# Designs tried in a protein design run: designed miniproteins, single chains. Part 34

Each design is a single chain, and the fold is of that chain. pLDDT is the mean over its residues in the fold that is shown.

## One batch from the design tools (miniprotein)

Design m1234
Fold by ESMFold2-Fast:
Formats: structure tokens, C-alpha cells, sequence
Structure m1234 (fold): chain A 61 residues (1-61)
């Protein structure tokens, strides 16, 4: 959904800007479970900045 895409975009940008793990985990839990959010969490946990940038580019308005 458009809301889900916007959430992935916002969270990926926040992660790239140094969002703390505790805040990231809480935000993802509040957003719910989806394929895109699972991919976002994986990139965040791996420290994959290129993966996070790809999500920002993919879901950019």
C-alpha cells in the first residue's frame, strides 16, 4: 500500500541518518509486519547502507 511504501521510505532514511536501534525496533513494530519492512530490518541489522539506499530510491515519492 502507499502508506506501507511511505513507512519504508521514512524508516530507511531515518536508519541512514543514525536512528538508534531501540527507536528503529519500536517504529518497525508499530508499522506492522510486511515483506518490505522485513527487508528494511535485514539491511539495518546487517549495517547494509547500500541496501538502505536502494529502499530509499525504490520508495521515493
Amino acid sequence: SDEERQQVYNLAQAALSGLEREHFDKAVEAAGESEDLKELRKYYEEGDREGLKKLVEKYKP
Scores: mean pLDDT 77

Design m1235
Fold by ESMFold2-Fast:
Structure m1235 (fold): chain A 61 residues (1-61)
Amino acid sequence: MDMEHIETGAKVVSKEIEKRGGDGEKAYEAFLKAGKEALKKGQSLHDAITIGSQAGVRAGK
């Protein structure tokens, strides 16, 4: 359930980065990696999405 939310967030961020001329694929991968790791460490879903979004934006730039 939580992993589906992380994947959905990764797709949204990837698409927005792509629209801005960034690397959507790198954004997607970075979001998934950071978001899944945050969930594994016991972070809330909200915090995991925030961490994933920050990582995705940074990687896709």
Scores: mean pLDDT 82

Design m1236
Fold by ESMFold2-Fast:
Structure m1236 (fold): chain A 96 residues (1-96)
Amino acid sequence: AEEAVEYANKAAKYAVEAGKAGGTREAAAAGTAAAIAAIGTGAGALLGASPEEVRASAEAAEKAARAAGEAGGTEEAKEYAEKAAEYARKAGEAGA
């Protein structure tokens, strides 16, 4: 559970950076949504959600992270989004 929370925190950090790198209100909102999804994955693992639930949460967080990168439209936003997606996946694997 601790490792899942650490990865979720990294995913959230990079999701916020992806939103900021986009330079728009819409990109910032997408980054925040992706960060919330990542934190939710870590919290689910910590609170005893099933492996299937943690995996589904991680997949949703990965999709949200990539959506934030696309909303940002910049190469920097996409790079941060890919890091956020990767750490969201690792959070799901560690929590499952």
Scores: mean pLDDT 83

Design m1237
Fold by ESMFold2-Fast:
Structure m1237 (fold): chain A 55 residues (1-55)
Amino acid sequence: MTEEQRQAIIDKLLERGLASSREEAEKLVDDGISGKNVKAAATLARIGAELGIEG
């Protein structure tokens, strides 16, 4: 993903209250991308789909 797409996902996570801080949102994105956390990956996929971002 691009840096712009990453920032859009982070902003959406904060807007939806799915992360309480920017650091938490960044970790959620990283855990989702790496596949270390299945719930994080599912959340990232849902937010990405809402924003038209794949992966």
Scores: mean pLDDT 78

Design m1238
Fold by ESMFold2-Fast:
Structure m1238 (fold): chain A 76 residues (1-76)
Amino acid sequence: ELEKIIEERKKMTVEERGKRAYEAFQKLRDLRRRGGSYEDLAKVYKEMALGVDEETAIAFWNAAKKAEELEKKKRQ
């Protein structure tokens, strides 16, 4: 849930969050190059939401939820 992500972000320093965002960004680049499922994409977006600024974090969390919906529809 979005609330859990916001709480987890508050427990981290600015440097820790920046490192997480950078690592998630590199994972996203690898997924786009190699190909991955919408489930993999949703996981990376959630990791990015933990590291970026709050406004951008909400956008990434919403992107993760959209990816989860696409994976759910794909299974039908």
Scores: mean pLDDT 76

Design m1239
Fold by ESMFold2-Fast:
Structure m1239 (fold): chain A 68 residues (1-68)
Amino acid sequence: LSGEQQALQAALDAAADKLTPLEARAFRLAVLEGLSFAEIAERLGVSVGTVRRHMAHAAEVVHDVLAA
């Protein structure tokens, strides 16, 4: 992993208890596996709008962990 990907993985692990399972899974699929929101929506059985909402919250939580 690049240093950035390694930091994101560590932040996801640290944020796991602050995220719902769906939020954590959506963020991991987008950031670590490089899936589009449409692909994530298909995998999770939700709308793209739902993925976008979960990603926004997950990104905020992960950003706060990385900023600490």
Scores: mean pLDDT 75

Design m1240
Fold by ESMFold2-Fast:
Structure m1240 (fold): chain A 58 residues (1-58)
Amino acid sequence: SEEKKRELYLKDAEDFVKSLAEKLGLPQEFAESLLAEIKQNTDQGASLEELAELFNKK
């Protein structure tokens, strides 16, 4: 279902953000801020395509 696909996408996004923070030596607050923004977008009904565009344009 789309709900399960969104859950998988969010988990992938969490891993991506954590990996990015580790590579750049950024604090955990940075990762939490990005994750909060991603969750806000999904709560506002953002599509998987919109989330993918965020990562591609980033």
Scores: mean pLDDT 67

Design m1241
Fold by ESMFold2-Fast:
Structure m1241 (fold): chain A 65 residues (1-65)
Amino acid sequence: EMKRIKMTKEQIEAAKRSLLFLLKHEYKLSDEEIEEVQARLDAAKSEEEFRNITSEIVKKIKEKK
């Protein structure tokens, strides 16, 4: 139910910006990869989808090292 909402929309937007900044500046992802990540995050309809997308991206980056 709605009681499960733990993040505000502002917090989600801040988390998106932090993730994209980290990916671009620390992991040196290409502009194409950053745009793909941003599009996926923007398409997330819920906090759960947002977390799942973020986790998948982080896993792929750790594997690519």
Scores: mean pLDDT 72

Design m1242
Fold by ESMFold2-Fast:
Structure m1242 (fold): chain A 64 residues (1-64)
Amino acid sequence: SARTVAAMLLAVSAIVAYEMGDYETAKQAVEDALKIADELEAQGRTEDSELVRKYAEEAKKKIE
């Protein structure tokens, strides 16, 4: 779905923001992606939620 793709892009953008020194933007993007993953899970979109969560967790590990 468009929402799943947007959330994955947020996670990727977090890594780019971190590399550019924009740590606040990077942290916010990870938090937003994780929130979308929770939303997808609540809607029964388990595979989409797992994909988004995996991307967001990888980005979080990179920036922490």
Scores: mean pLDDT 84

Design m1244
Fold by ESMFold2-Fast:
Structure m1244 (fold): chain A 70 residues (1-70)
Amino acid sequence: SKVDEAFERFKEATPEEAVDLYLEIAVEASKSPENQKAYDEFLKRLDEYFKENPEWGKEFEKALIEKILS
C-alpha cells in the first residue's frame, strides 16, 4: 500500500524530514479524490502513532510550527 510505504518512511525520518514528507503528501492529496482518501487514512494512522509516541509527536509539532512561522 502507498499509505503503508509513506507511513514507514515517516517513522524513520527525523522530525524536520517528517514535516517535509507530510507537506509533500498533502500536495499529492490535492491531485485526485483517491489520493485524498489515502491522505485521510495516512492522517488517521499518524494520530494513532502520536498517541503511542507522544514525545515524538511533540517534536514533530514543534518542527511543523517552526516551518510554518518561517
Scores: mean pLDDT 79

Design m1245
Fold by ESMFold2-Fast:
Order: sequence, then structure tokens, then C-alpha cells
Structure m1245 (fold): chain A 61 residues (1-61)
Amino acid sequence: SEVEEKVKELIKQGDYEKAAELLREAGYSDSEVELIIEAIKTGDTSALVERLRAKRRQALG
């Protein structure tokens, strides 16, 4: 998604605060924001995929 790509760019630039803010504005909770940022930093996308899937399920029905 567009938000995911921008968040990755901000993290690569070291702008963790702006990355967290963008995710919160997209509707993620503080705990989800922490999980997503950590997953991108470590390259472990399994947790990120599961969190995004859960949010999508809620939006789709």
C-alpha cells in the first residue's frame, strides 16, 4: 500500500517519529505501530502481514 511504502522510506531515513505518526493517522494503534516499525527494521514481515490482514478483514466484513 501507499502508506506502507512511505513508512518504509521514513524508517530508512531514520524518521521513526514521522513513520509512527503516519501509521497512527492510518488507523493503527500504538501497539500495532510499534510492531510494524520493528518488523520493517528487522525484515521480519510475518507479524506485519498478520496485522494488516486482520485490519483488512475488519474493513471487508
Scores: mean pLDDT 72

Design m1246
Fold by ESMFold2-Fast:
Structure m1246 (fold): chain A 88 residues (1-88)
Amino acid sequence: LEEIEKAIEEAEKLAKEGAKAYAAGDKEKAIALYEEAIKVVEAAGDHPIALAAKYHLLAHLYKVQGDEEKAKEYYELAVKYGEEAEKL
């Protein structure tokens, strides 16, 4: 799980920069940063916590691209896998 946690930490840093770029109106930079974050988490494998992070990032990516429907779908997947990761 250590490698997955490190991947999520790196992806979160990239996602924060992406959110800043989007807020500043730099849509192209935001897209590139979210795509990098997604690649980092994808390399961590298929654990539910990694899938939750990946789908959350995909939701942000599609929101930035203006695809509200896909953004909502990926957000719902992120919630689903986040709940799978919280077994209790």
Scores: mean pLDDT 82

Design m1247
Fold by ESMFold2-Fast:
Structure m1247 (fold): chain A 82 residues (1-82)
Amino acid sequence: SMKKEIEEKLKKAKEKVKETLELLEKVAPQEVVEKFKKEMEEKIKKAEELFKNNEDPEKVIKILEEIIKLAEEEKRKYSFGE
């Protein structure tokens, strides 16, 4: 079920964003935290709006995968960056 796949990816995306924000709030400058939070909130909102309207489920999945990737990349910069 595509609906179930989107719901599972949306949950994972939100969890990854939360984990990344938790780290950034401890170690990153406030500007970085605010920028990341705003960008992720905007992308999540777009994905949720498309999903609610039953529009382009493949695009919703791509947006959610991008959110997960961006959150993991940002987390990496502050976890293991020299």
Scores: mean pLDDT 84

Design m1248
Fold by ESMFold2-Fast:
Structure m1248 (fold): chain A 88 residues (1-88)
Amino acid sequence: SAEQEKKLAEAEKKLKEKYGPDYQRKFLKLLAEKSLLDVAKELGLSVDEVLLLAHSLLQTPEGRKLAEELLSPDDIRSILAAYEAFVE
C-alpha cells in the first residue's frame, strides 16, 4: 500500500542517516544478534517498520544475498512469518 511504501522509505532514510552506505549490512547484523523489539528500540523504529525493511531487502537479489550471508535460514523464515502476521 502507499502507506507501507511511505513507512518503508522513511525507515530506510533513518538507517542511511545513522549508518551511511553500509546501512543494509548493519541492519541485517542487528537482526542476527537481537530480537525484533530490541532492533526496533536501537534504531528508533516501530517493529512494523523493521519488518517492512527486512521484507523489502529479502525481495531484492542483492538484499537476499546479503541476508543469506548474515542470517540463518531459521532467522529468515521467522522474519517472513512475522511480516505475514503484520500484514495479515
Scores: mean pLDDT 83

Design m1249
Fold by ESMFold2-Fast:
Structure m1249 (fold): chain A 87 residues (1-87)
Amino acid sequence: SLEELLEEISKLLQELNDALLNKEPKEKIEEIIEKIVEVLKKAKETLSKEDFDKLVELVKIGFRVIEEETGDKETAEEAIKKVEEVK
């Protein structure tokens, strides 16, 4: 369901924010971003195009919030690029 996917995405976005604030290794950061991408790939197969496009936009907003909270623009831009590749 959309609600279940939103909950999973919200948890992963929080994990990414925490990992960046804690200065976790790049490999850990990339692992979390890849998990977000995998959730979006699953969403693409299960949601309507309209709901999927809305979910992608919400994820991109989430990355911008993380950029503002952590100051890590490079990670946010790379994450946005990866989720746009799923769309």
Scores: mean pLDDT 86

Design m1250
Fold by ESMFold2-Fast:
Structure m1250 (fold): chain A 68 residues (1-68)
Amino acid sequence: SMEEARKRAIEAAKEVERELVRRVLAGETISADEGRAAVLEAMKEVLLELGYSEEEATRLAEEILRES
């Protein structure tokens, strides 16, 4: 379902966010644009695996990111 797809995408985003925080705490500098791109890419990968088209996966990932 769409709700399940959104939950899976959000979970992937949280995993990437945790890794980005870990890297920053270790002394790495990560720009806001780099962080945003990494989160967006992770959500898109999950949505594509669930059978969404690239266009729909991109649009839904962008929407989820805006809602966060």
Scores: mean pLDDT 85

Design m1251
Fold by ESMFold2-Fast:
Structure m1251 (fold): chain A 56 residues (1-56)
Amino acid sequence: RAEELLRLAREVNEALEKGDFDKMVENIKRLGELAGMTDEELEKLINSYKKYLEKK
């Protein structure tokens, strides 16, 4: 649903800003399921965030 999609997107952004990688990955996975993303698209997105957070 659009409401759930927006909530999950916000939680992903918050987790990214806080450096909570596990929370970010969980929310991206749920967001991707709702948005109809493929496994490859999810993997790409998760890896992008992982590279960003690896500096911590």
Scores: mean pLDDT 72

Design m1252
Fold by ESMFold2-Fast:
Structure m1252 (fold): chain A 82 residues (1-82)
Amino acid sequence: SSKEELREKVRELLKTLPVVDATIENIAKKLGVSPKAVSEAIDEILADTEQALAEQAAKAKDPLEKDILDALARMARSVRKL
């Protein structure tokens, strides 16, 4: 879908752009989309990241690894809140 394609393009730009250039405005400009569309794509990427981290935490056998993964999942959730 077009939304899935946008998410993959945003993810690639986040990997390849210098940190100072990895802004919503710059990504929107490079992809020819609205800043709102980029913001929504980033929220979806964070949601997928939270889910992946929680699933990995559930499978972790080491307590320290589990605690770190759970903490990262909570951090991803917190970043998504207004």
Scores: mean pLDDT 78

Design m1253
Fold by ESMFold2-Fast:
Structure m1253 (fold): chain A 76 residues (1-76)
Amino acid sequence: SAEKREKEVKKELEKLLEEARNGADLFEILLKMAEILAKEGKYESIEVLLKRLEELAKKGDEEAKKLVEKLKELLK
């Protein structure tokens, strides 16, 4: 189900952001995200990920804001 997958992707994203706040390299985190999306062939999911990251950034997550900017750059 698309809804179930969207929720799962959001949860994985929140986990990666938690790793970033614990000192993980943002570049490594972006590579992990790109790998997950590529394996599943879900390019349409990128918009969902960006939306979720922006929501987290609005809640005060600075790492989410950085990830949004980097992903947007990679998608150009």
Scores: mean pLDDT 67

Design m1254
Fold by ESMFold2-Fast:
Structure m1254 (fold): chain A 68 residues (1-68)
Amino acid sequence: AQEDLERGKKLLEEGKYFEAVADYARAIEKDPNLAEAYYLLGQALKNLGLTDAAESAIKKARELDPSL
């Protein structure tokens, strides 16, 4: 989970949004309560133009961790 999250962050920074989505999805599969993974997934999805999916992911992140 954490390894997928870290690799996803690097991919997001490099503009590899589709690959970042895959890594965040794996992080969430391993740890469904990892709020940061949902938040970063939302950012990657937004960059891909998947606005509704991005908003859903960000909402889930904030439900798990209101500080996000």
Scores: mean pLDDT 81

Design m1255
Fold by ESMFold2-Fast:
Structure m1255 (fold): chain A 63 residues (1-63)
Amino acid sequence: SLREEAQKLIEEAEKLAEKSGDPTLKRNVELLRRTLERSDNPEAVLQVAKINLEKIKEKVEKL
């Protein structure tokens, strides 16, 4: 399902944020997880998860 795909992307983002040691990135990923849990629109959450995962990857690479 779309929710399961979004959860998988958020989990990947959590692992990257933990590896980076950046508390701001960790907080952002926690907010994404809460958004997914509260949202009735899994398509929108999946898109937001994809965008934020790319941003986290870019930030981790630049650290």
Scores: mean pLDDT 78

Design m1256
Fold by ESMFold2-Fast:
Parts: sequence; structure tokens; C-alpha cells
Structure m1256 (fold): chain A 68 residues (1-68)
Amino acid sequence: MSREEIVRQAAQAAADALKAGKSDEEVIKTAMSVPGVGPLEATIIVSEVKEAGYDVDAAAERALERLR
């Protein structure tokens, strides 16, 4: 699985958890359930999902830019 695919999967999981009304802690844990996603990556991905208004594609692109 490419890093881009991993980040996109984590962004989708985070967006779904946020839409379901999960706590920030549970949303971060949900993103971390994606293989290859650590605490720092999950925190960045969740932040970008919130800023993008739950637009997964936009959030994933911004997260990848921040993670270089």
C-alpha cells in the first residue's frame, strides 16, 4: 500500500468517526487503526479533515504536504 493510499484511508476513517460524533481521542485512535499511521500522522490527518470540512481528498493532500 502506498503512503498516499494509507493517508487517504486514515483521512476517510477520521472523517467517518467525526461525522459519527466520536470524541477527538476516539477519532485519533480510529485513524491510528490504519496500518502505518502513528500518533503524529493521525493528529495531522484529523486536523486537516476538520479544516477541509470533512473533504477527505483535500484533507489527504494537505496532510501529505505537511508530512512531506
Scores: mean pLDDT 82

Design m1257
Fold by ESMFold2-Fast:
Structure m1257 (fold): chain A 64 residues (1-64)
Amino acid sequence: LKGFLREEAKKRGYSLTPEAIRKIVRLAGNEAAARGLLNRLIEFVGDKKTITLEDVENFIASNT
């Protein structure tokens, strides 16, 4: 799952911090959910090229 997230983000021009990957894996549990969450995170951060743990936490706070 961690490898999947790194590859998927890289294909879209983004980098994930190790802490962000860990949080996404914990929230998603599987590849389909992880892909969905990553897509929403990319839309949330826009032109920012690195997605951090803070970005994941802010996304959750804003969308739950």
Scores: mean pLDDT 78

Design m1258
Fold by ESMFold2-Fast:
Structure m1258 (fold): chain A 71 residues (1-71)
Amino acid sequence: STAVLRRVALHELREALEQNVSPEQLYRAVANALKLGILSPEDVEELIREARERGLEEQAEALERAKREYG
């Protein structure tokens, strides 16, 4: 189910943000999730807001890049 994959992906990406994941790893993970239709561009916008709230500007930039290219 795409809904189950989406929930798992969002949970794992939020944990990755909390653990200061590298921007490059974050970009690749989110780009692939967008390509596969697991995440929507709207899901990525929510992650961008969360990254900025945490002060993770490099991660927010990586998320915006993935959304621009594949969203």
Scores: mean pLDDT 90

Design m1259
Fold by ESMFold2-Fast:
Structure m1259 (fold): chain A 57 residues (1-57)
Amino acid sequence: RKEEIERLEEEIERLQREIDEAEARRKAGDESALDKMLDAASRLLALAVELVVLKRE
């Protein structure tokens, strides 16, 4: 459980950095970065739900 929680937290942190980088590129005028940001945000939400479920148990 603790190891699974740590893994999910690390992946969430990694995805958060990916979103931040994509947002910076989008603001710099790279419209293609929007799709990457949305994909990363979707994956972040899925992992956040898993983290909540694991912490509930």
Scores: mean pLDDT 79

Design m1260
Fold by ESMFold2-Fast:
Structure m1260 (fold): chain A 71 residues (1-71)
Amino acid sequence: SSELKKELLKLIGEILSIIGEIFQLELELKKAKEEGDEKRVKELEERIKELKERLEKLKKELEELEKKLDE
């Protein structure tokens, strides 16, 4: 259905957005480690961990939605 396809596109968009944010934060983390900013390193590592956990949940939702579209 067109509605399921719209949900799929929205979910893909959310996944891509999170991947982009993780990539940016990983670059910031590398810089923070090089600068010895221990507080920023901890904050960035915690944020990256949260985003990776969210990404895994969204990937599972994507797999379930793709399965429904194949039916």
Scores: mean pLDDT 85

Design m1261
Fold by ESMFold2-Fast:
Structure m1261 (fold): chain A 65 residues (1-65)
Amino acid sequence: VSREVAFKIRVSAIGFELGIPVSVREVGDVLEVTLHDASKEDAERAKERILEEAKRLGLEVRVHE
């Protein structure tokens, strides 16, 4: 499985666990993650977990709330 596919699977799992709808879009070499309709606290928790996963996989990721 590619790093990008592994990341998308993990982001989907994080969104499901926290009850946050998430979308992931590839823009060139950057993966853009959008968190939909999340509280500030839940968005911060999701963002931390998503950025840790990106760091682990060596991917350039941007998170939008």
Scores: mean pLDDT 82

Design m1262
Fold by ESMFold2-Fast:
Structure m1262 (fold): chain A 64 residues (1-64)
Amino acid sequence: LPDVPVALGEIYLGIGNVLEKRGDYEGAAEAYRKASEIYRQADPNHPLADEAERKARELEEKAK
């Protein structure tokens, strides 16, 4: 299977984006955290892992 971890990361980024647009900041943050974990498992220094983690933390603050 070609680049399955990257494809899964893209799916979770998409889920996070949809939930964020709906105002479900808790769900969006969880999806972005999953994306970050997937990208980090594929490459510990993956730029999208850092981006997804940043978005997750930002949305966790908004969910309060």
Scores: mean pLDDT 79

Design m1263
Fold by ESMFold2-Fast:
Structure m1263 (fold): chain A 84 residues (1-84)
Amino acid sequence: MEELKERAKELLSKVANGDRSALPELRETLEELIKLDPNDAVYWSELGAVLYLLGEKEEAKKYFEKALELDPNNESAKHGLKMI
């Protein structure tokens, strides 16, 4: 669990710095984190953003909606839904 969280942070940093080659591994890492902790709205909203950047807008919408079900105050998910 903790190793996956650290890896996700590294990959998120790379994507934030413009390295989009990190997106596929970030997707897989977030999918594993969601399996381990399906109630953490942050993982759902982060995966939604990754899916949006990969062009999977319909799937991204579902993940942002799930994040808001878990945490109605999740700003990333609110912003993501407005972009779709």
Scores: mean pLDDT 86

Design m1264
Fold by ESMFold2-Fast:
Structure m1264 (fold): chain A 97 residues (1-97)
Amino acid sequence: ELREAVEKKLLEAGIPADEARRLADETVQSVERAKALGRRPEIGLVATWMRLLAEEIDRALKEANGDFEKAGEIVEKRRPQLLKAKRAIDEAFEEVL
């Protein structure tokens, strides 16, 4: 199952268990939604990544109390971990597909 593969890869990448499970569920939901709309499953991965970026930007802006420069610094500092999560999700999808 895609969910289990994504969760396993995220855990191996060092993502906390609660976040790994949440991201796995969100990835499956996005992929299934893409299929339901007659889109290629890969569109679900793009949708998941766009959502993760939007959530990170929103979180950074709240943490920076609306300071755009500080929010940008927070996003940049956390970018490597976000890319690590993206690679884990992409690899799990390729293994299951």
Scores: mean pLDDT 80

Design m1265
Fold by ESMFold2-Fast:
Structure m1265 (fold): chain A 62 residues (1-62)
Amino acid sequence: SKKLVEELRKLGASDEVIKKAEEYLKKGASEWQALSIAAKVALEQGDTEVAQKLLDRSLELI
């Protein structure tokens, strides 16, 4: 959703991380699943701080 995209930007996610989260949301993933996937992409980019913030937010939504 638009609200989740804005939240991802606020947490420091790159455009690539946001795009990946949106792809999974379009496939029917829940918001917590999309955040978990975004965290994985952030880790692959070497951004461990953003990845941790995204994982923490994902767990709050469960």
Scores: mean pLDDT 80

Design m1266
Fold by ESMFold2-Fast:
Structure m1266 (fold): chain A 68 residues (1-68)
Amino acid sequence: NAQKKAEELLKKGIEAFKQGNYDEAARYFEEAVKLDPSNRKAWAYLGAAYWHLGDEAKADEYFAKANS
């Protein structure tokens, strides 16, 4: 089930994000949104991860997807 796999990846990404590992978190969130593009929480975390990495353009793009 792609949605269950996306949820597992989202949880791993959130743990990496909490530890300040924003690059690792972004990789998990990217895989999660590929499997479940309807998960607005995953898009929001992906935006937040790129914001912390200093990529404002990607952060803005992904935050827009979270608010769609």
Scores: mean pLDDT 88

Design m1267
Fold by ESMFold2-Fast:
Formats: sequence, C-alpha cells, structure tokens
Structure m1267 (fold): chain A 73 residues (1-73)
Amino acid sequence: SKREEAEELFRKGLKALREGKYEEAIEYFEKALRLYEEIGDEAGVRRAHGAIAQAYDLLGKYEEAAAARERAL
C-alpha cells in the first residue's frame, strides 16, 4: 500500500540520517511526504516535514530548515 511505501521510505531516510547522508535522507523524506499527502496522513506529513527540517539543519541550510519546520505545524 502507499502507507507501507511511505513508512519504508521514511525508515530509509532515518537510516541515511544516522549515516550522515543528509541529502539522501531529504530525498527519502520528500518521497515519503508525497505519499503521506496522497493518502491524507496528516501525522505522517508533519513527521516528514520535521525530519526534512532536521536534515537541512544538519546541512547548515537554515532557511530551508525553518520553512520545513513551519510546515510541520
């Protein structure tokens, strides 16, 4: 299902974050975000935006991080 695909992509993003692969993590979280949006999973959407913000902070991309964090409301 799209939910299982989103959860798998989110898990891959978390693994990439742990490995210091921040740009790869963002790509996985953005793919998961799209699927969460398609199925109307608001909790998944917020979680994905929060994870994207964290990855941008770790890259030193603070404006992008702030924008993603705002969308995690």
Scores: mean pLDDT 88

Design m1268
Fold by ESMFold2-Fast:
Structure m1268 (fold): chain A 68 residues (1-68)
Amino acid sequence: SKEEAEKLLERLERALASTEEALQHIPELQGLAERSKAFLERALEEARRLIEEGRYDEAVEVTRRALK
């Protein structure tokens, strides 16, 4: 549903924000955090596009896959 997709999108946005914060405080994890950030950013863009197109079930699937 749209509501489920929006809630999962919010969780993905929080995960991205946490990853960006970790990049600033833990230089030893920078490479891992950068890969995670790029992956989450791509998933977030895809999910937003799917929501705009009304493809809520696909947006939910993309977001759940990204949060694994």
Scores: mean pLDDT 76

Design m1269
Fold by ESMFold2-Fast:
Structure m1269 (fold): chain A 66 residues (1-66)
Amino acid sequence: MQFRVTHTGSVEEMIGTVLRLIGTPGVDVERIGERTFLVTHTGSDADAAALVAALRADPHVRVEPV
């Protein structure tokens, strides 16, 4: 699964979100803009859906399919 993540909060909150993504098994993160990241999940569809739901729970995070 592949999706775009845009963070609109503080730099510190953005760093925290990126570190959580990098620490997630099966996740690859590529920075494609100042606050925009391309996230690739190679795990199960259920794990990918759970990650997207967790990210969307953050009001400063926008998740868009690619």
Scores: mean pLDDT 83

Design m1270
Fold by ESMFold2-Fast:
Structure m1270 (fold): chain A 64 residues (1-64)
Amino acid sequence: SMMEEMEELIKRAERAIENAKKLGLPEEAIQLYEEAVRLAKEGKLEEARRLMEEGQRLGVRSSI
């Protein structure tokens, strides 16, 4: 269901925020994940997924 998808996406984004903070990733990556949580709570799941992908790309690039 869409509600289960929302809950899973929020949980995944929250884990990404926690991991990003522990690893010292750029604040911009953390902000993208936080915005993804907000969009997911608004039911904008596709937009939230895109922001999560951007945050992951930014985090990986900064670690290389």
Scores: mean pLDDT 79

